# Designed miniproteins, single chains, continued (4): the designs that were tried, part 55

Each design is a single chain, and the fold is of that chain. pLDDT is the mean over its residues in the fold that is shown.

## One batch from the design tools (miniprotein)

Design m13881
Fold by ESMFold2-Fast:
Structure m13881 (fold): chain A 87 residues (1-87)
Amino acid sequence: LTEAADLILQGRYDEAEKVLDELEKKYGKDNPEILTLRGILALKKGRYDEAIELFKKAAEVYRQLGDEENAKYFELMIKAAEALKAA
């Protein structure tokens, strides 16, 4: 996860996507940390609709885990992505 986050920060988006694909095979498609990093990557690429969908999935997973704090955080990220799309 740290490697994928660092690659996103460096603007190395294609490499970040490959690392996330490998992590998804190991930890599963519904891993909320992987969903989060995929959403951030989509935002960085200007793919706002994709980012919103990924953040919605992350929020739902955190709710299923009983993590209301992180679920609410992703509600705010969804609103931020919607605002960026509207700009």
Scores: mean pLDDT 81

Design m13882
Fold by ESMFold2-Fast:
Structure m13882 (fold): chain A 67 residues (1-67)
Amino acid sequence: SMELLDELERLLTRAVVEGLMSPEAAQAIGRAVREGRYDEARALVEAVRDRDPELAARILALIDELA
């Protein structure tokens, strides 16, 4: 879904702006999702969980919805 991809990109941008992940990590997550590599995307998001568990949960929920 384009709407779910747009929401994912929005949350990834927020994580980068808030210093929770690098731009490179956000790009890697987006690419992995677009290529259907959902387990790889989830592993990258787990790095955010201890600093912002709510944001991490929202990103993971979107990845699960896209899968």
Scores: mean pLDDT 83

Design m13883
Fold by ESMFold2-Fast:
Structure m13883 (fold): chain A 64 residues (1-64)
Amino acid sequence: MKYIEEAAEAIKEKVGESGEEAAKALKETDLSTKETAEALAALLEDAGLEGKAVEALRKLAEEN
């Protein structure tokens, strides 16, 4: 999903060095479960990211 890729890139840019590990984990995360999608949205908000990517993940959590 493009929103996950965009979110991973934003984390890398904002957090830098330590963000690379987090971004890699996000791209490899299985979002087939509601809990995983909700946790990912919360992580992005905690990283200071707001907007379309977080909202898209919340919608995925609602649909799962």
Scores: mean pLDDT 62

Design m13884
Fold by ESMFold2-Fast:
Structure m13884 (fold): chain A 82 residues (1-82)
Amino acid sequence: GKKAVVEVTGEGKDASEGTVKHLKVTVDGKVVLDDSEPMSSEEAADKISEVLASHGIDQIVDVKYEQLSETESKLTITYEES
């Protein structure tokens, strides 16, 4: 089945607050969304949901949180088809 990698880079990010600075979604090694305009976490969540639904991807298989610097963090979520 298809595999998606969602990468969210944000300022002071936890799951619910902070500005998302970069949102990238890759499906089977193909970039399907790459947005470097600052957005809210709600806007990022909506974009992720739309992209994943359009590809029939619904299952989270991995979640990784990385602090990149004192002011920046990255969340990487891997999804697969059920």
Scores: mean pLDDT 78

Design m13885
Fold by ESMFold2-Fast:
Structure m13885 (fold): chain A 56 residues (1-56)
Amino acid sequence: SALDEEVALGLEIRALLAAGYGAEDLREMGKATGDERLLTLGRAIENGRRASAENR
């Protein structure tokens, strides 16, 4: 289901952040390899950062 995919995506983002990867690292890897999934993960991290910045 869509909910299960969102949960899986959230866990993967947490794992990448714990390993020291950021949005910029994922974008560079996505561009170098042509992996659209890495670009999508990078955008998700950046969107989360923006949402946090909008909440005081």
Scores: mean pLDDT 70

Design m13886
Fold by ESMFold2-Fast:
Structure m13886 (fold): chain A 110 residues (1-110)
Amino acid sequence: MLPTKEELIEAIFETIAEHLESLGYPELAEEIRKIGKIVIEGIREGLSVEEILERIRKETKLSPELLEILTEALRKLLEAIEAKDYEGAREIVLEFIEEVSKLLEEEKKK
């Protein structure tokens, strides 16, 4: 059964959140789940990617560095989903998880 755009986005953000929680970042996992809800609501309202990103900035407690990584990943992810490039969407999710993990490791060394 082909998932809806909303179901696919929900599954993606839940997968990211579960991975971060398994790495010992439950607070960040909650913020990622919140972002997933903002993205789904924004798509339902017909908001642009830029408007969705502005809502994320206002409603989440992410660092500027993490917001930059999320901004680039979200733009690419939404473009891949719209193009029905599910393999590209998967690669974007994996790259996002890798970049976030690197940032979190660097913060532990400060």
Scores: mean pLDDT 78

Design m13887
Fold by ESMFold2-Fast:
Structure m13887 (fold): chain A 77 residues (1-77)
Amino acid sequence: SPPHLKEVAARLNIIAAEEELRLGNPEEAFSAASSALVIAKEIGDQSLVERATALLKEIIPKLSNPDQAEVELQALL
């Protein structure tokens, strides 16, 4: 995929994660924010990496298994 389409995909996943978090769906928010982080790292967009990581840190305490989610986040970093 062209880099521009990957940037759009990362931004859409961040928006989806913010929306799911607002709606009280932390598991769906975690999935979207994790996808955004993977794409942001792949394209080397540090601003998107920081934004997705900040969202994941906000989401993790709200999950059913936050310790496992923290391990998954550290593996993505």
Scores: mean pLDDT 87

Design m13888
Fold by ESMFold2-Fast:
Structure m13888 (fold): chain A 81 residues (1-81)
Amino acid sequence: IKLSKETLDAEVAVSLELMKYSIAKLAGASKEELIEILKKAIEEAKKALETAKKEGAPQSVIDSLEQTLRKLEEELKKLEE
């Protein structure tokens, strides 16, 4: 199975935003800052999922991205409260 460059680049973008969120949280970033980073991570995850579906990525990749998106949306909901 060969992933398209577009799908790989999109997955990397999601990973970078997740790392940014983790680093910011460890650094004691404000709740507002964490919300903004998480919103960006959700945006990148949605874009990655759309790209993976368009490029015909394996179902395992699509499932993984859908799970990641769901977890990010749950984190945002908890953080907004």
Scores: mean pLDDT 82

Design m13889
Fold by ESMFold2-Fast:
Structure m13889 (fold): chain A 80 residues (1-80)
Amino acid sequence: NLETGQKLYNLLFGPDPNAVLDKESHPDLKLPEDVATTPASNLVSKFGKEKLFQILKEALEGTFSDEQIQALVDYLASLP
């Protein structure tokens, strides 16, 4: 669901498809350095959907459901 993914994207990265995760706003999120430093528009091309889902699930499972994380990955794949 792209709408759900867009909401999570805006929460974590903001509306810019070249944005990197804002650690100042989300210091408690334990994303791997490679994910946190990669622009959002490049995440799917760098890791692939399956690997990115697993990375985000491990980091965000306590905060978001598997369905929400999958929606985020699908939204990231839709970025230019």
Scores: mean pLDDT 70

Design m13890
Fold by ESMFold2-Fast:
Structure m13890 (fold): chain A 67 residues (1-67)
Amino acid sequence: APQEEIDEEVWIALGEIQYAIAKISGDYETGAEKLEQMADELKDKYPNAAEHFRKLAEELRKLAEQA
């Protein structure tokens, strides 16, 4: 149904915004934790969004290790 597709696309966009905020602010650790939490909450209903959030969180954690 279109609503599920729209909701998942919205969540993916929100994850990208969260990732961008974390990169601009340098708050990589908090950003990664937030995205990991969102991924766990969405994994059953929106698995594509959850996977995208995990990927973004992993990139932020790599940046945190280099800081």
Scores: mean pLDDT 81

Design m13891
Fold by ESMFold2-Fast:
Formats: structure tokens, sequence, C-alpha cells
Structure m13891 (fold): chain A 81 residues (1-81)
């Protein structure tokens, strides 16, 4: 299921952020956003949030990157209910 793939990529991105692997975190968030965008509808909100997480991480704003990644996780959970 594509939602599970997005969720796993977001989880890997969040782990990379926690470990200080910023470039790896950005790559995971971008891959997750591409898959989410392909779903259309609610997937666009997930994709937009993940792009913001990636951009914040690239800019060294780890706090914002973490907030956006958590927001994306909550959106994904909402789509599974």
Amino acid sequence: MKLDEIEELVRKGMKALDEGNIEEAVEYFRKAAEIAESLGGPGRDVAGTLRKAAEAAENGDIRKATIYSVAAQLLIVGLKI
C-alpha cells in the first residue's frame, strides 16, 4: 500500500534528522513527497507538508523540519482511519 511506503520513508527521514544526517533526511522526505503527490487528493497535503520538512532541513531549521515531519505523519494516520 502506497500510504505504508510514504509512512516508512517519513519514519526513515525523521530518524536521519535525529541522527544529524540532514542530506539523507531531505532525500527521504522528498521521495515520500513524490509518492504522496502521485496519490492526488489528500496526498497533495502530505506532499506539501513533506516538501516543507525537506526545505526546513536543508536550511538547517531542524525544529521546523521535525514539526512538519510530525504533521505529515498525523495526516497519513488520518487517511488510514
Scores: mean pLDDT 84

Design m13892
Fold by ESMFold2-Fast:
Structure m13892 (fold): chain A 94 residues (1-94)
Amino acid sequence: MSVADQIRELGERAVEALRAAGRDDEAERVRELTEKAIEAVKEGNYEEALRYVKEMAELAVSALMRAGRFDEAVELGRLAGEVMKAIEEEKKKA
């Protein structure tokens, strides 16, 4: 799976969890940040991609925690960590 595909999957999972929790405004912001992160990867801007993924993950985890979706928040944070590590590895190759 490409790094862009990993970011897309992370974003889709976050949006679905947030919408299920009634957090539609946060879901829309996560979708926007996910698209920006994917675009940054396509442009080779791995620092910007990392920033967007971190912002997306912090927003989604915080919103899920506030909605009482603790297990989903923890799992999403774990997946975000794996995606950020994958971006850092691609940055080393560039």
Scores: mean pLDDT 87

Design m13893
Fold by ESMFold2-Fast:
Structure m13893 (fold): chain A 93 residues (1-93)
Amino acid sequence: MEELRRELLEEAQKAFDGLEKVLIEMVKNGYITLEEAKESIEYAKEQLIKWAEDKLREAGVSDEERERMVEELKRFLDTQAEKALKKIEEISK
């Protein structure tokens, strides 16, 4: 259980780090707007949550434990999204 929780958070962190790097480059080069970058981040959060729900279901995790882990992931992703947006906003000035 603890291993699965750690794996979900680590994979989410890696995905967000990669997305942040790409979005910074895209905004800096004028390929997308800040609003579009924000939409991309929100979409990525949704996809990561769906991915985690599927992984937890495949692993046979109970509905109660799955809900708890998904809520933890959502809070983690909200924090990562806020950090990413702050960096993107700084480069767009």
Scores: mean pLDDT 83

Design m13894
Fold by ESMFold2-Fast:
Structure m13894 (fold): chain A 81 residues (1-81)
Amino acid sequence: MTLEELLEELKKKRETASEKAKGVIDHIIEMIERAIASGLDRKELLSLAAFLEHIVRESEDEELRELAEEALKKIREILES
């Protein structure tokens, strides 16, 4: 899965999300778009990974935690390449 594929999944999940979750998803989308626009800059990817790790650890929203965990796995795959 590419970052572009992840963006499409996030946009789809946003349509059925709560208003609170939509705000978080919008922020994740913005960070991914910024990483893509930067040519997958390491600092942008690391910032995104740190934010996703925070959501996985601290979020009370189970659906947001699952979404962040999936996104984090993809960002880590890119960082390992």
Scores: mean pLDDT 80

Design m13895
Fold by ESMFold2-Fast:
Structure m13895 (fold): chain A 71 residues (1-71)
Amino acid sequence: APPETRVIEAESDAKSPQEALDFARELAEKALGEPGRVTAESIEIKDGELIATVMVENEERRVVVRVKSKL
């Protein structure tokens, strides 16, 4: 069976790509609640916003977190 996917959107006060990714990873790991691995990370800057996306998954579950921060 395909892993059940949960999507989480959040806002943060992150001022750098690294801070935004770290926050997104922390949220994703907490939401998964089980051992898993980071399978995707991305950073985008659009319209004065910093957008970090992180995906963590294991055999049973997948969590995608998208974090937005104003620059």
Scores: mean pLDDT 80

Design m13896
Fold by ESMFold2-Fast:
Structure m13896 (fold): chain A 64 residues (1-64)
Amino acid sequence: MVEELVKLPKEELAKELAKLPKEELRKVLSDPRIGGVSQEEKEEILSLPKEEREKFLTELLFGK
């Protein structure tokens, strides 16, 4: 999963991450290869409703 995800463009990465259940999303966001999401950013994403996660992830990844 993670190895495939790190090859995706930021927009597609955000969409795929938003589709994941919380447990899988937490694991993927903890992987440094995904782009250095901080612990605080990770907890914020996981606390959001599923429909808000895609936007937050897009802003986070494009803001880098």
Scores: mean pLDDT 70

Design m13897
Fold by ESMFold2-Fast:
Structure m13897 (fold): chain A 66 residues (1-66)
Amino acid sequence: DREISLRVAERVREVAPIGAEAIERAADTKSFLQATQIGALAELEAGDEEGVRAVSDAARRELLRS
């Protein structure tokens, strides 16, 4: 779902800008889970442990809202 991916990107933009940008680019062509995994991986590759946690936490919050 593109909308939930973009909500995750918005929530993490300040703390994880690399992940947020990666999620935004993936949102139109990838599932929610794939887009958020791409975002978390981008932060992990950048060495930003805080960013990885932020993306994972925001994604979990959206899933729990189901």
Scores: mean pLDDT 82

Design m13898
Fold by ESMFold2-Fast:
Structure m13898 (fold): chain A 60 residues (1-60)
Amino acid sequence: PLLITITVTIGDKKFIGESVVAEELAEERIARYIESAKAYGKENGVEVKVEVRVEPLPAP
């Protein structure tokens, strides 16, 4: 499993979310977060910056 940390910067504010996902689902999960953030920026006329950090976790 991978720990995915998504940092979204909207103007002067930062939002941080974490998710634990299977390796095979990580790419799709990341893509969905990025697309959602970009859509929000486009609809609200604000610049949105998305940063992704991926960390391997030991098996439980």
Scores: mean pLDDT 78

Design m13899
Fold by ESMFold2-Fast:
Structure m13899 (fold): chain A 78 residues (1-78)
Amino acid sequence: LSKNEKAMLEGVKAGREYMESRKEEIEKALANNDKKTLAEIAKEAAEIALEAMRKAGASEEDLEKFRKLVEEQIKEFL
């Protein structure tokens, strides 16, 4: 894997681990149609993923693209 690909995988792993740690809260929010809580958890997961990607050596360009993609998805969800 290239350095950039490794950084992306570290981000995905960190974000997934964070979401798993919040599984009960996510399930409760889904049951209650609490979109605000779901969006907040998604934003937190994205920040954790971005930090992991940065530490793994992701480029500024890739970090910006990932951030924009997440912001767009959250906006479409709300």
Scores: mean pLDDT 80

Design m13900
Fold by ESMFold2-Fast:
Structure m13900 (fold): chain A 68 residues (1-68)
Amino acid sequence: SKEEKLEELRERAEELARELEAQGRDDLAAGVRDAMQQMIDAVKAGLISVEDAERQLKAIERHARRRV
């Protein structure tokens, strides 16, 4: 379901944020959490799809992991 997929994306973003915190990248971890919350809010408001949120999270994951 849409709700199950959003929860999955939230958990993925939280996992990435904890990974970044373990590396001392606390500001980037906060940025990841903030971006994920904004995407969740946008999906709930009907502004973007769950698939759009997933694509954006994949881009964030790729960018963040490439910089470590």
Scores: mean pLDDT 84

Design m13901
Fold by ESMFold2-Fast:
Structure m13901 (fold): chain A 88 residues (1-88)
Amino acid sequence: SPLEKEIVLIEMHVIAASSSVLLAERHYERFGYYSEEMLKDVELGLELVEEALKRAKEINAPKKLIEKIEKVKKEVQDFLEKAKKVHE
């Protein structure tokens, strides 16, 4: 159904955002710095998870999915705040 496809796309956007954070953190662990390109990918990931949250609420998605998206959004925001402090 169209709703099922939309839920899958929402989940994929959330996975993409979470994966961008993991990639940036693993790069920092191995090389001692955050890549500018990887930080831009995480910022795009934040935009994707914010849009995913908005769409999930519009379609009255299951509460568990909304809570998962909100958790990932916080994770991405916390990462960007942390990364900004390291570069300053």
Scores: mean pLDDT 87

Design m13902
Fold by ESMFold2-Fast:
Structure m13902 (fold): chain A 103 residues (1-103)
Amino acid sequence: GPLEEARRRLMARFVEELQRIEDEADKLTPEQLIEKAIEVLNSIRAEVESDPALSPETKARINEILDKAIEELKKHPDATPEEVLDLLRRAFDEIRAVLDAEA
């Protein structure tokens, strides 16, 4: 159904964004890497907010996860690429768990 399709699209996007960050990490300063990670999280927020298949409650829970991830990135301006990727993976796993609970 529409919710299952939304989940599949978001999961595919998470894989693509993680691969993009991983591919670009060696070309970026720590500050640029964190800015790029925040851009990715805000881009995912925009997709979630615009998806009519997701309930307001699901959107609110996902926004809370995204806000916490952005706050954590801002607290660690010298984070390594591995630490940034691990933080993004944790946030995406939490979003997946929220979406799985709604199915």
Scores: mean pLDDT 86

Design m13903
Fold by ESMFold2-Fast:
Structure m13903 (fold): chain A 104 residues (1-104)
Amino acid sequence: MSEELLKKLDELAEKAAKEPDPEIRRLLQELVGLALLDENEEARELIIEGAELILSMKDKEAALEAAKVLLKAAKEALKIEDPEERVEIIKKALEEVKKIIENA
């Protein structure tokens, strides 16, 4: 992982720990952990992007829905050995997260 991605993950972990909603905080902390476990840099960047978008949301119900979508996809992606398939799963989840944000 690049030093820049490590810094982004550290900043994301600190922001997640400060999230006032305990369920959103838990899901974001799990996402940070999953990003650290994935060895593919593009997959990590997509998880970080999604989590940052969720943290920026003012609608907490939509943020919770988006966090659940992204976390489910990240967990499923980690079961897949092919990095290209993992990236595709996370990309599809990120597009769904963006739709949830647009409709909030």
Scores: mean pLDDT 81

Design m13904
Fold by ESMFold2-Fast:
Formats: structure tokens, C-alpha cells, sequence
Structure m13904 (fold): chain A 65 residues (1-65)
């Protein structure tokens, strides 16, 4: 559902912001990472990826930066 995807994205944004702050990144750097995450999410949704596939991709994004 739309609600499940929205919740997944919101949680991923929170995790990115928390990790980036702990790493000492600037506000500008954090904004760029959040925009990259949102673009990834939007692109995967347009490709018809499942909730599980999108979650896995977002988890990988968060792990690797």
C-alpha cells in the first residue's frame, strides 16, 4: 500500500540523517544523501519493485555510505 511505502521511506530518511550526523557530515552533505535516497526510492517504485526489494536497496544504500 501507499502507506507502507511512505513509512518505509520515512524510516530510511531518519536512519540516513542519524548515521550522517554521527559521522560528522555537514547539513549540506546530509541533504544530498537524503535526496539520493529519495531518488533511489522513486526510481525503484517506477520500476515496479516490491516493498521487500526496495527495503533491501535502501538498507544497502545506508550501509555503504
Amino acid sequence: SEEEYDRLLGEAIRRVVEKAREMGLSTEEIVKLVNELINLFDELRKQGKTLEEIKAALDEFIEKF
Scores: mean pLDDT 89

Design m13905
Fold by ESMFold2-Fast:
Structure m13905 (fold): chain A 77 residues (1-77)
Amino acid sequence: MKSVEELLEETLELVRNNAPLEEIIEQLEEVAKKLEPVDPKLAALVRRVIAGIREQNWSHGEVLAAVEAIKGRYEAL
């Protein structure tokens, strides 16, 4: 089973390689699910990124910045 850190690194690679947004969302949903029992607030931030992609047409650059911030917060736990 992949760790949160592994999933976040994979998500960052997908974003940097301009992967389809649906694939990025799938990875972020798995991250949010795994973060819920560890840090519900951080899980909520991940879901906010998913909403930004689905509802607010976030660019890959905006998603990259948000996921990097989430990774930094996770590493500080």
Scores: mean pLDDT 84

Design m13906
Fold by ESMFold2-Fast:
Structure m13906 (fold): chain A 62 residues (1-62)
Amino acid sequence: MEKTVREFVEDVAKDEGITLSPEELQAVLDEWLRLAGLASGDDSVSVFMEALEKRLQELVNS
């Protein structure tokens, strides 16, 4: 089954033990789109994963 970016983000959040609200999920998706525009092709996945984990930690602490 193909995973959408949304499903991928939800899976990562579950792996980190974080439950995202619809608003928090949308914020993370907006972050993905922003980072995809900034990252070079050879570094994009690593940049996204680090930023996603950092964003999820910020949401947990808020």
Scores: mean pLDDT 63

Design m13907
Fold by ESMFold2-Fast:
Structure m13907 (fold): chain A 56 residues (1-56)
Amino acid sequence: SAAAEREKIAANIRAALAQAREQRDLSTAMVALKEAEKEGLEDIVAEARELIAELR
């Protein structure tokens, strides 16, 4: 289902953000933000922006 696929994509992006936070990798966080924006995942976009601000 579309909902299940969207949740799977969201989980993968959140996993990438968790890795970026652990490694303090700004580039990985920015890629995850771009993917979240493409998918229209507004909650994850907000989380990614917060992480990027913290890493700067």
Scores: mean pLDDT 83

Design m13908
Fold by ESMFold2-Fast:
Structure m13908 (fold): chain A 85 residues (1-85)
Amino acid sequence: SELKEQYEANGKALIPVMREELREMLKSENLSEESLEAAAEIAALGAAELAYENSLNPDEEAWKEGMVRLLEEAIRKAREIDAAK
């Protein structure tokens, strides 16, 4: 869908911004660039998908819960990648 494509494009544009935000947030953990990039992709693209879903059926509580779970998943993935090295 055209709307979904717009949200996906916005998500991709946010990857560099999210990477720098995650680097600052998790600076004490000294995560690798690879881990931060993977987390940024999950966070940015996942946020775009959640925003698209919320645009079709607005639910403030589901949106907030989804964003929290997404951030937790992004951080978990970054730690998992770094632990494997």
Scores: mean pLDDT 83

Design m13909
Fold by ESMFold2-Fast:
Structure m13909 (fold): chain A 76 residues (1-76)
Amino acid sequence: SMEEDLSVGVLRLIIAVAKTVNSKPLSEEDVRELREMAEKSSPELRELLEEGIRVGLSDSDARLMIKVVKQHLERK
């Protein structure tokens, strides 16, 4: 759907920015929460969340990804 495509686009942008700014490794708490969201997500969203974990994200970007995915899951 358009809502799913928009969510994927936002997540892709967050990860692309993270790759360019040499983001630090995520906290264990953020990794756990992102993995819990990944298990509840579509395969494409799951792959994006796992890439974000692998690349590393700022705390604010990790929280934004969690918020976007949570809102997507809550609308379904």
Scores: mean pLDDT 73

Design m13910
Fold by ESMFold2-Fast:
Structure m13910 (fold): chain A 67 residues (1-67)
Amino acid sequence: MAEEVRKKTAPIDELVARASALVVRLVEEGKITPEQGIEAVRQVARDAGLSDEDIEKVVNIVEEVLK
């Protein structure tokens, strides 16, 4: 049971990590604003089923990178 849940959530964590990296790149290339990028990451993390605490951790990392 726990092993099955972990296998199902591993792709979700990877998706959030990839989305965050893509968003940072799009902001650095000037295709989207930092604010749009942060909201996109927050939406992806929420859609992936992360807790509010984990969403804020991911968002804070992206905000620090985009400074």
Scores: mean pLDDT 71

Design m13911
Fold by ESMFold2-Fast:
Structure m13911 (fold): chain A 70 residues (1-70)
Amino acid sequence: MTISVSELLEMLKSRGIYLTEEELTKILEISKKDKIDEERFKKLIKELQGLTGLKVDGVLDKEVKDWLNS
């Protein structure tokens, strides 16, 4: 499975999780470019992992995917 920056943001909000104003601004900038660079994507995954208590390694692994689809 794949997720977009916009989809990740919506999933975070639906789970009652919010990103900082700085992170939101970065996400919007990436969305405007219609490209997600690896560094920014890893940073977003690390933020998600930190917020959900998962191991912070920046990898979109099974646990992160399962959490997003639960």
Scores: mean pLDDT 57

Design m13912
Fold by ESMFold2-Fast:
Structure m13912 (fold): chain A 78 residues (1-78)
Amino acid sequence: MVNGREVGIFALDLGDASREEVEAILARFQARPEFKRVAPDATFAVHVIKGGAIVFLEVPEGTLEEAKRLLLETWREA
């Protein structure tokens, strides 16, 4: 198979946010048109905790920095 995937792991802290609030933020990130444009075939796994999440993000090569920017932007909006 063709290789060309990048992987990033991000730890995100939202303080007093509930697990449900963190899940809602991640759903908004996935629903962003910009994310679909940049990383249409992106895959990720998330471990959600109260007040935060650990995000494992696998994207096509060359798109990790833009996907990371969109993730941080969505998190900053929360």
Scores: mean pLDDT 68

Design m13913
Fold by ESMFold2-Fast:
Structure m13913 (fold): chain A 80 residues (1-80)
Amino acid sequence: SAAARMQQIQQQIRDYLRQNDQYTLSDDQVQQRVQQIFNFVSTVVASARARGMSQDQIVAAFRAAGAPQPLVDYVRLLMD
């Protein structure tokens, strides 16, 4: 299901943040950061679509900006 895929992507982003955390973040802080990232990405995708960008252009832009694979997976999920 889409909900199960969303939970999997959220877990992958949490794992990525923990591995790349230069400071010791609490579990609550990591979860809050994941939610902030998802809210930001959703806003950016909505804005890009409103400006007439295609799905391929939006995905390519996130990849060019260095987005990790789980974030690219989330962008694709938002556009399906």
Scores: mean pLDDT 79

Design m13914
Fold by ESMFold2-Fast:
Order: sequence, then structure tokens, then C-alpha cells
Structure m13914 (fold): chain A 91 residues (1-91)
Amino acid sequence: TRYIDDIRQTSRILSDAVRRVTDALDSGDPQLIRQMADDGNRVLRTGGVRLREARRAADRDSDVVPYANRLGGIRDGLGTKIRQLQDQYDS
């Protein structure tokens, strides 16, 4: 229960970060893009730690597997979006 709730909350936080990063990119505001990229990188780092814990829990409890897999997919998507933002303004 606790592990699934934590994974679901982390997935929601990462999904929200993906949306914020996407909205910032859509706005074309360089200051907002920079701030959202920085925030997104912090969320991505925290998500990586939580994903490792989720994968460990999934190894012991098969009910956790779909939640850990979903979190992994969301984290990968966030990483891709942040890299695109940084490449666009750091080149």
C-alpha cells in the first residue's frame, strides 16, 4: 500500500513536470524555459531515486510491477523533454 501510494504520487509529480516543461517550451519565454528546465532536472533526479526504490519493491511484490514500469516511462519522457529544452537554449 505505502509503496504503491509513493510511486503513484511520484508519477503524478513527474507527469506534472512534463506538462510544465512542455507549457514553458510552448510559451517561448526564455526565463520560464530556464526555470522549468532547472525544476524539471530536480524532479528527474528525485524520480530516479524513487524509481530505484520502486523497482526493488516490484522485485518483492508483483503488484508493484505495473506502477514501477509506469514511473520509469514517465521519467524517461521527462528526461527527453528537459534535454530538448536545454539543447534549444544552451547551443
Scores: mean pLDDT 81

Design m13915
Fold by ESMFold2-Fast:
Structure m13915 (fold): chain A 89 residues (1-89)
Amino acid sequence: TEEEKNKALQAAQNLVNSIKNLSEQEKQSILTLLKNLQNKHGPRAIPQIISHIKQCATTEEIQELSIELQLSSEETELLSKLVSAHCQE
């Protein structure tokens, strides 16, 4: 539902904005990616990504998620950077 999408996106925005190791430009790129993925895959895409970030997903786990969500190499790199930045804190 639209409410589920908005709630998931807000949670993702709060998480991304809390990470100090990301530049403002990187945060904007990541948030754009998350919006695009939610539009392509529905409201469950963002919760899956948040789970991977909070669990400090391994490179293999990120690769599996990138296949599931049909991410480009650049999008996968952004996701890896997001996970690394969160887990380094």
Scores: mean pLDDT 77

Design m13916
Fold by ESMFold2-Fast:
Structure m13916 (fold): chain A 101 residues (1-101)
Amino acid sequence: EREELLREIEELAERLRRAALEVGVPEERAEAIAEAFRRHLTEILENELDPEALEELLEAARYAAENPEVIREALKLAPNAPPSLLATAMVSLAKLRLLEE
């Protein structure tokens, strides 16, 4: 199951990279954001012992990867932010949107 989750995280990072390119992020920056996103999710997977909290995080990550508007909003809030901060902001925005809808 951990191996399957790691593969899903890699797939989500690639989807996020493609979504960032679609909203006009330069390729190099899109790759950096996707790598920061992958690292963030992997670190949480390695440290989180609560399956429900982990599943909620993965749902937020899937939402962020599937919804380019989350990427646009994060970039509007912090256009020059480091990739790690943008990745964290995207997951947080996705989680908030899931709670509202």
Scores: mean pLDDT 78

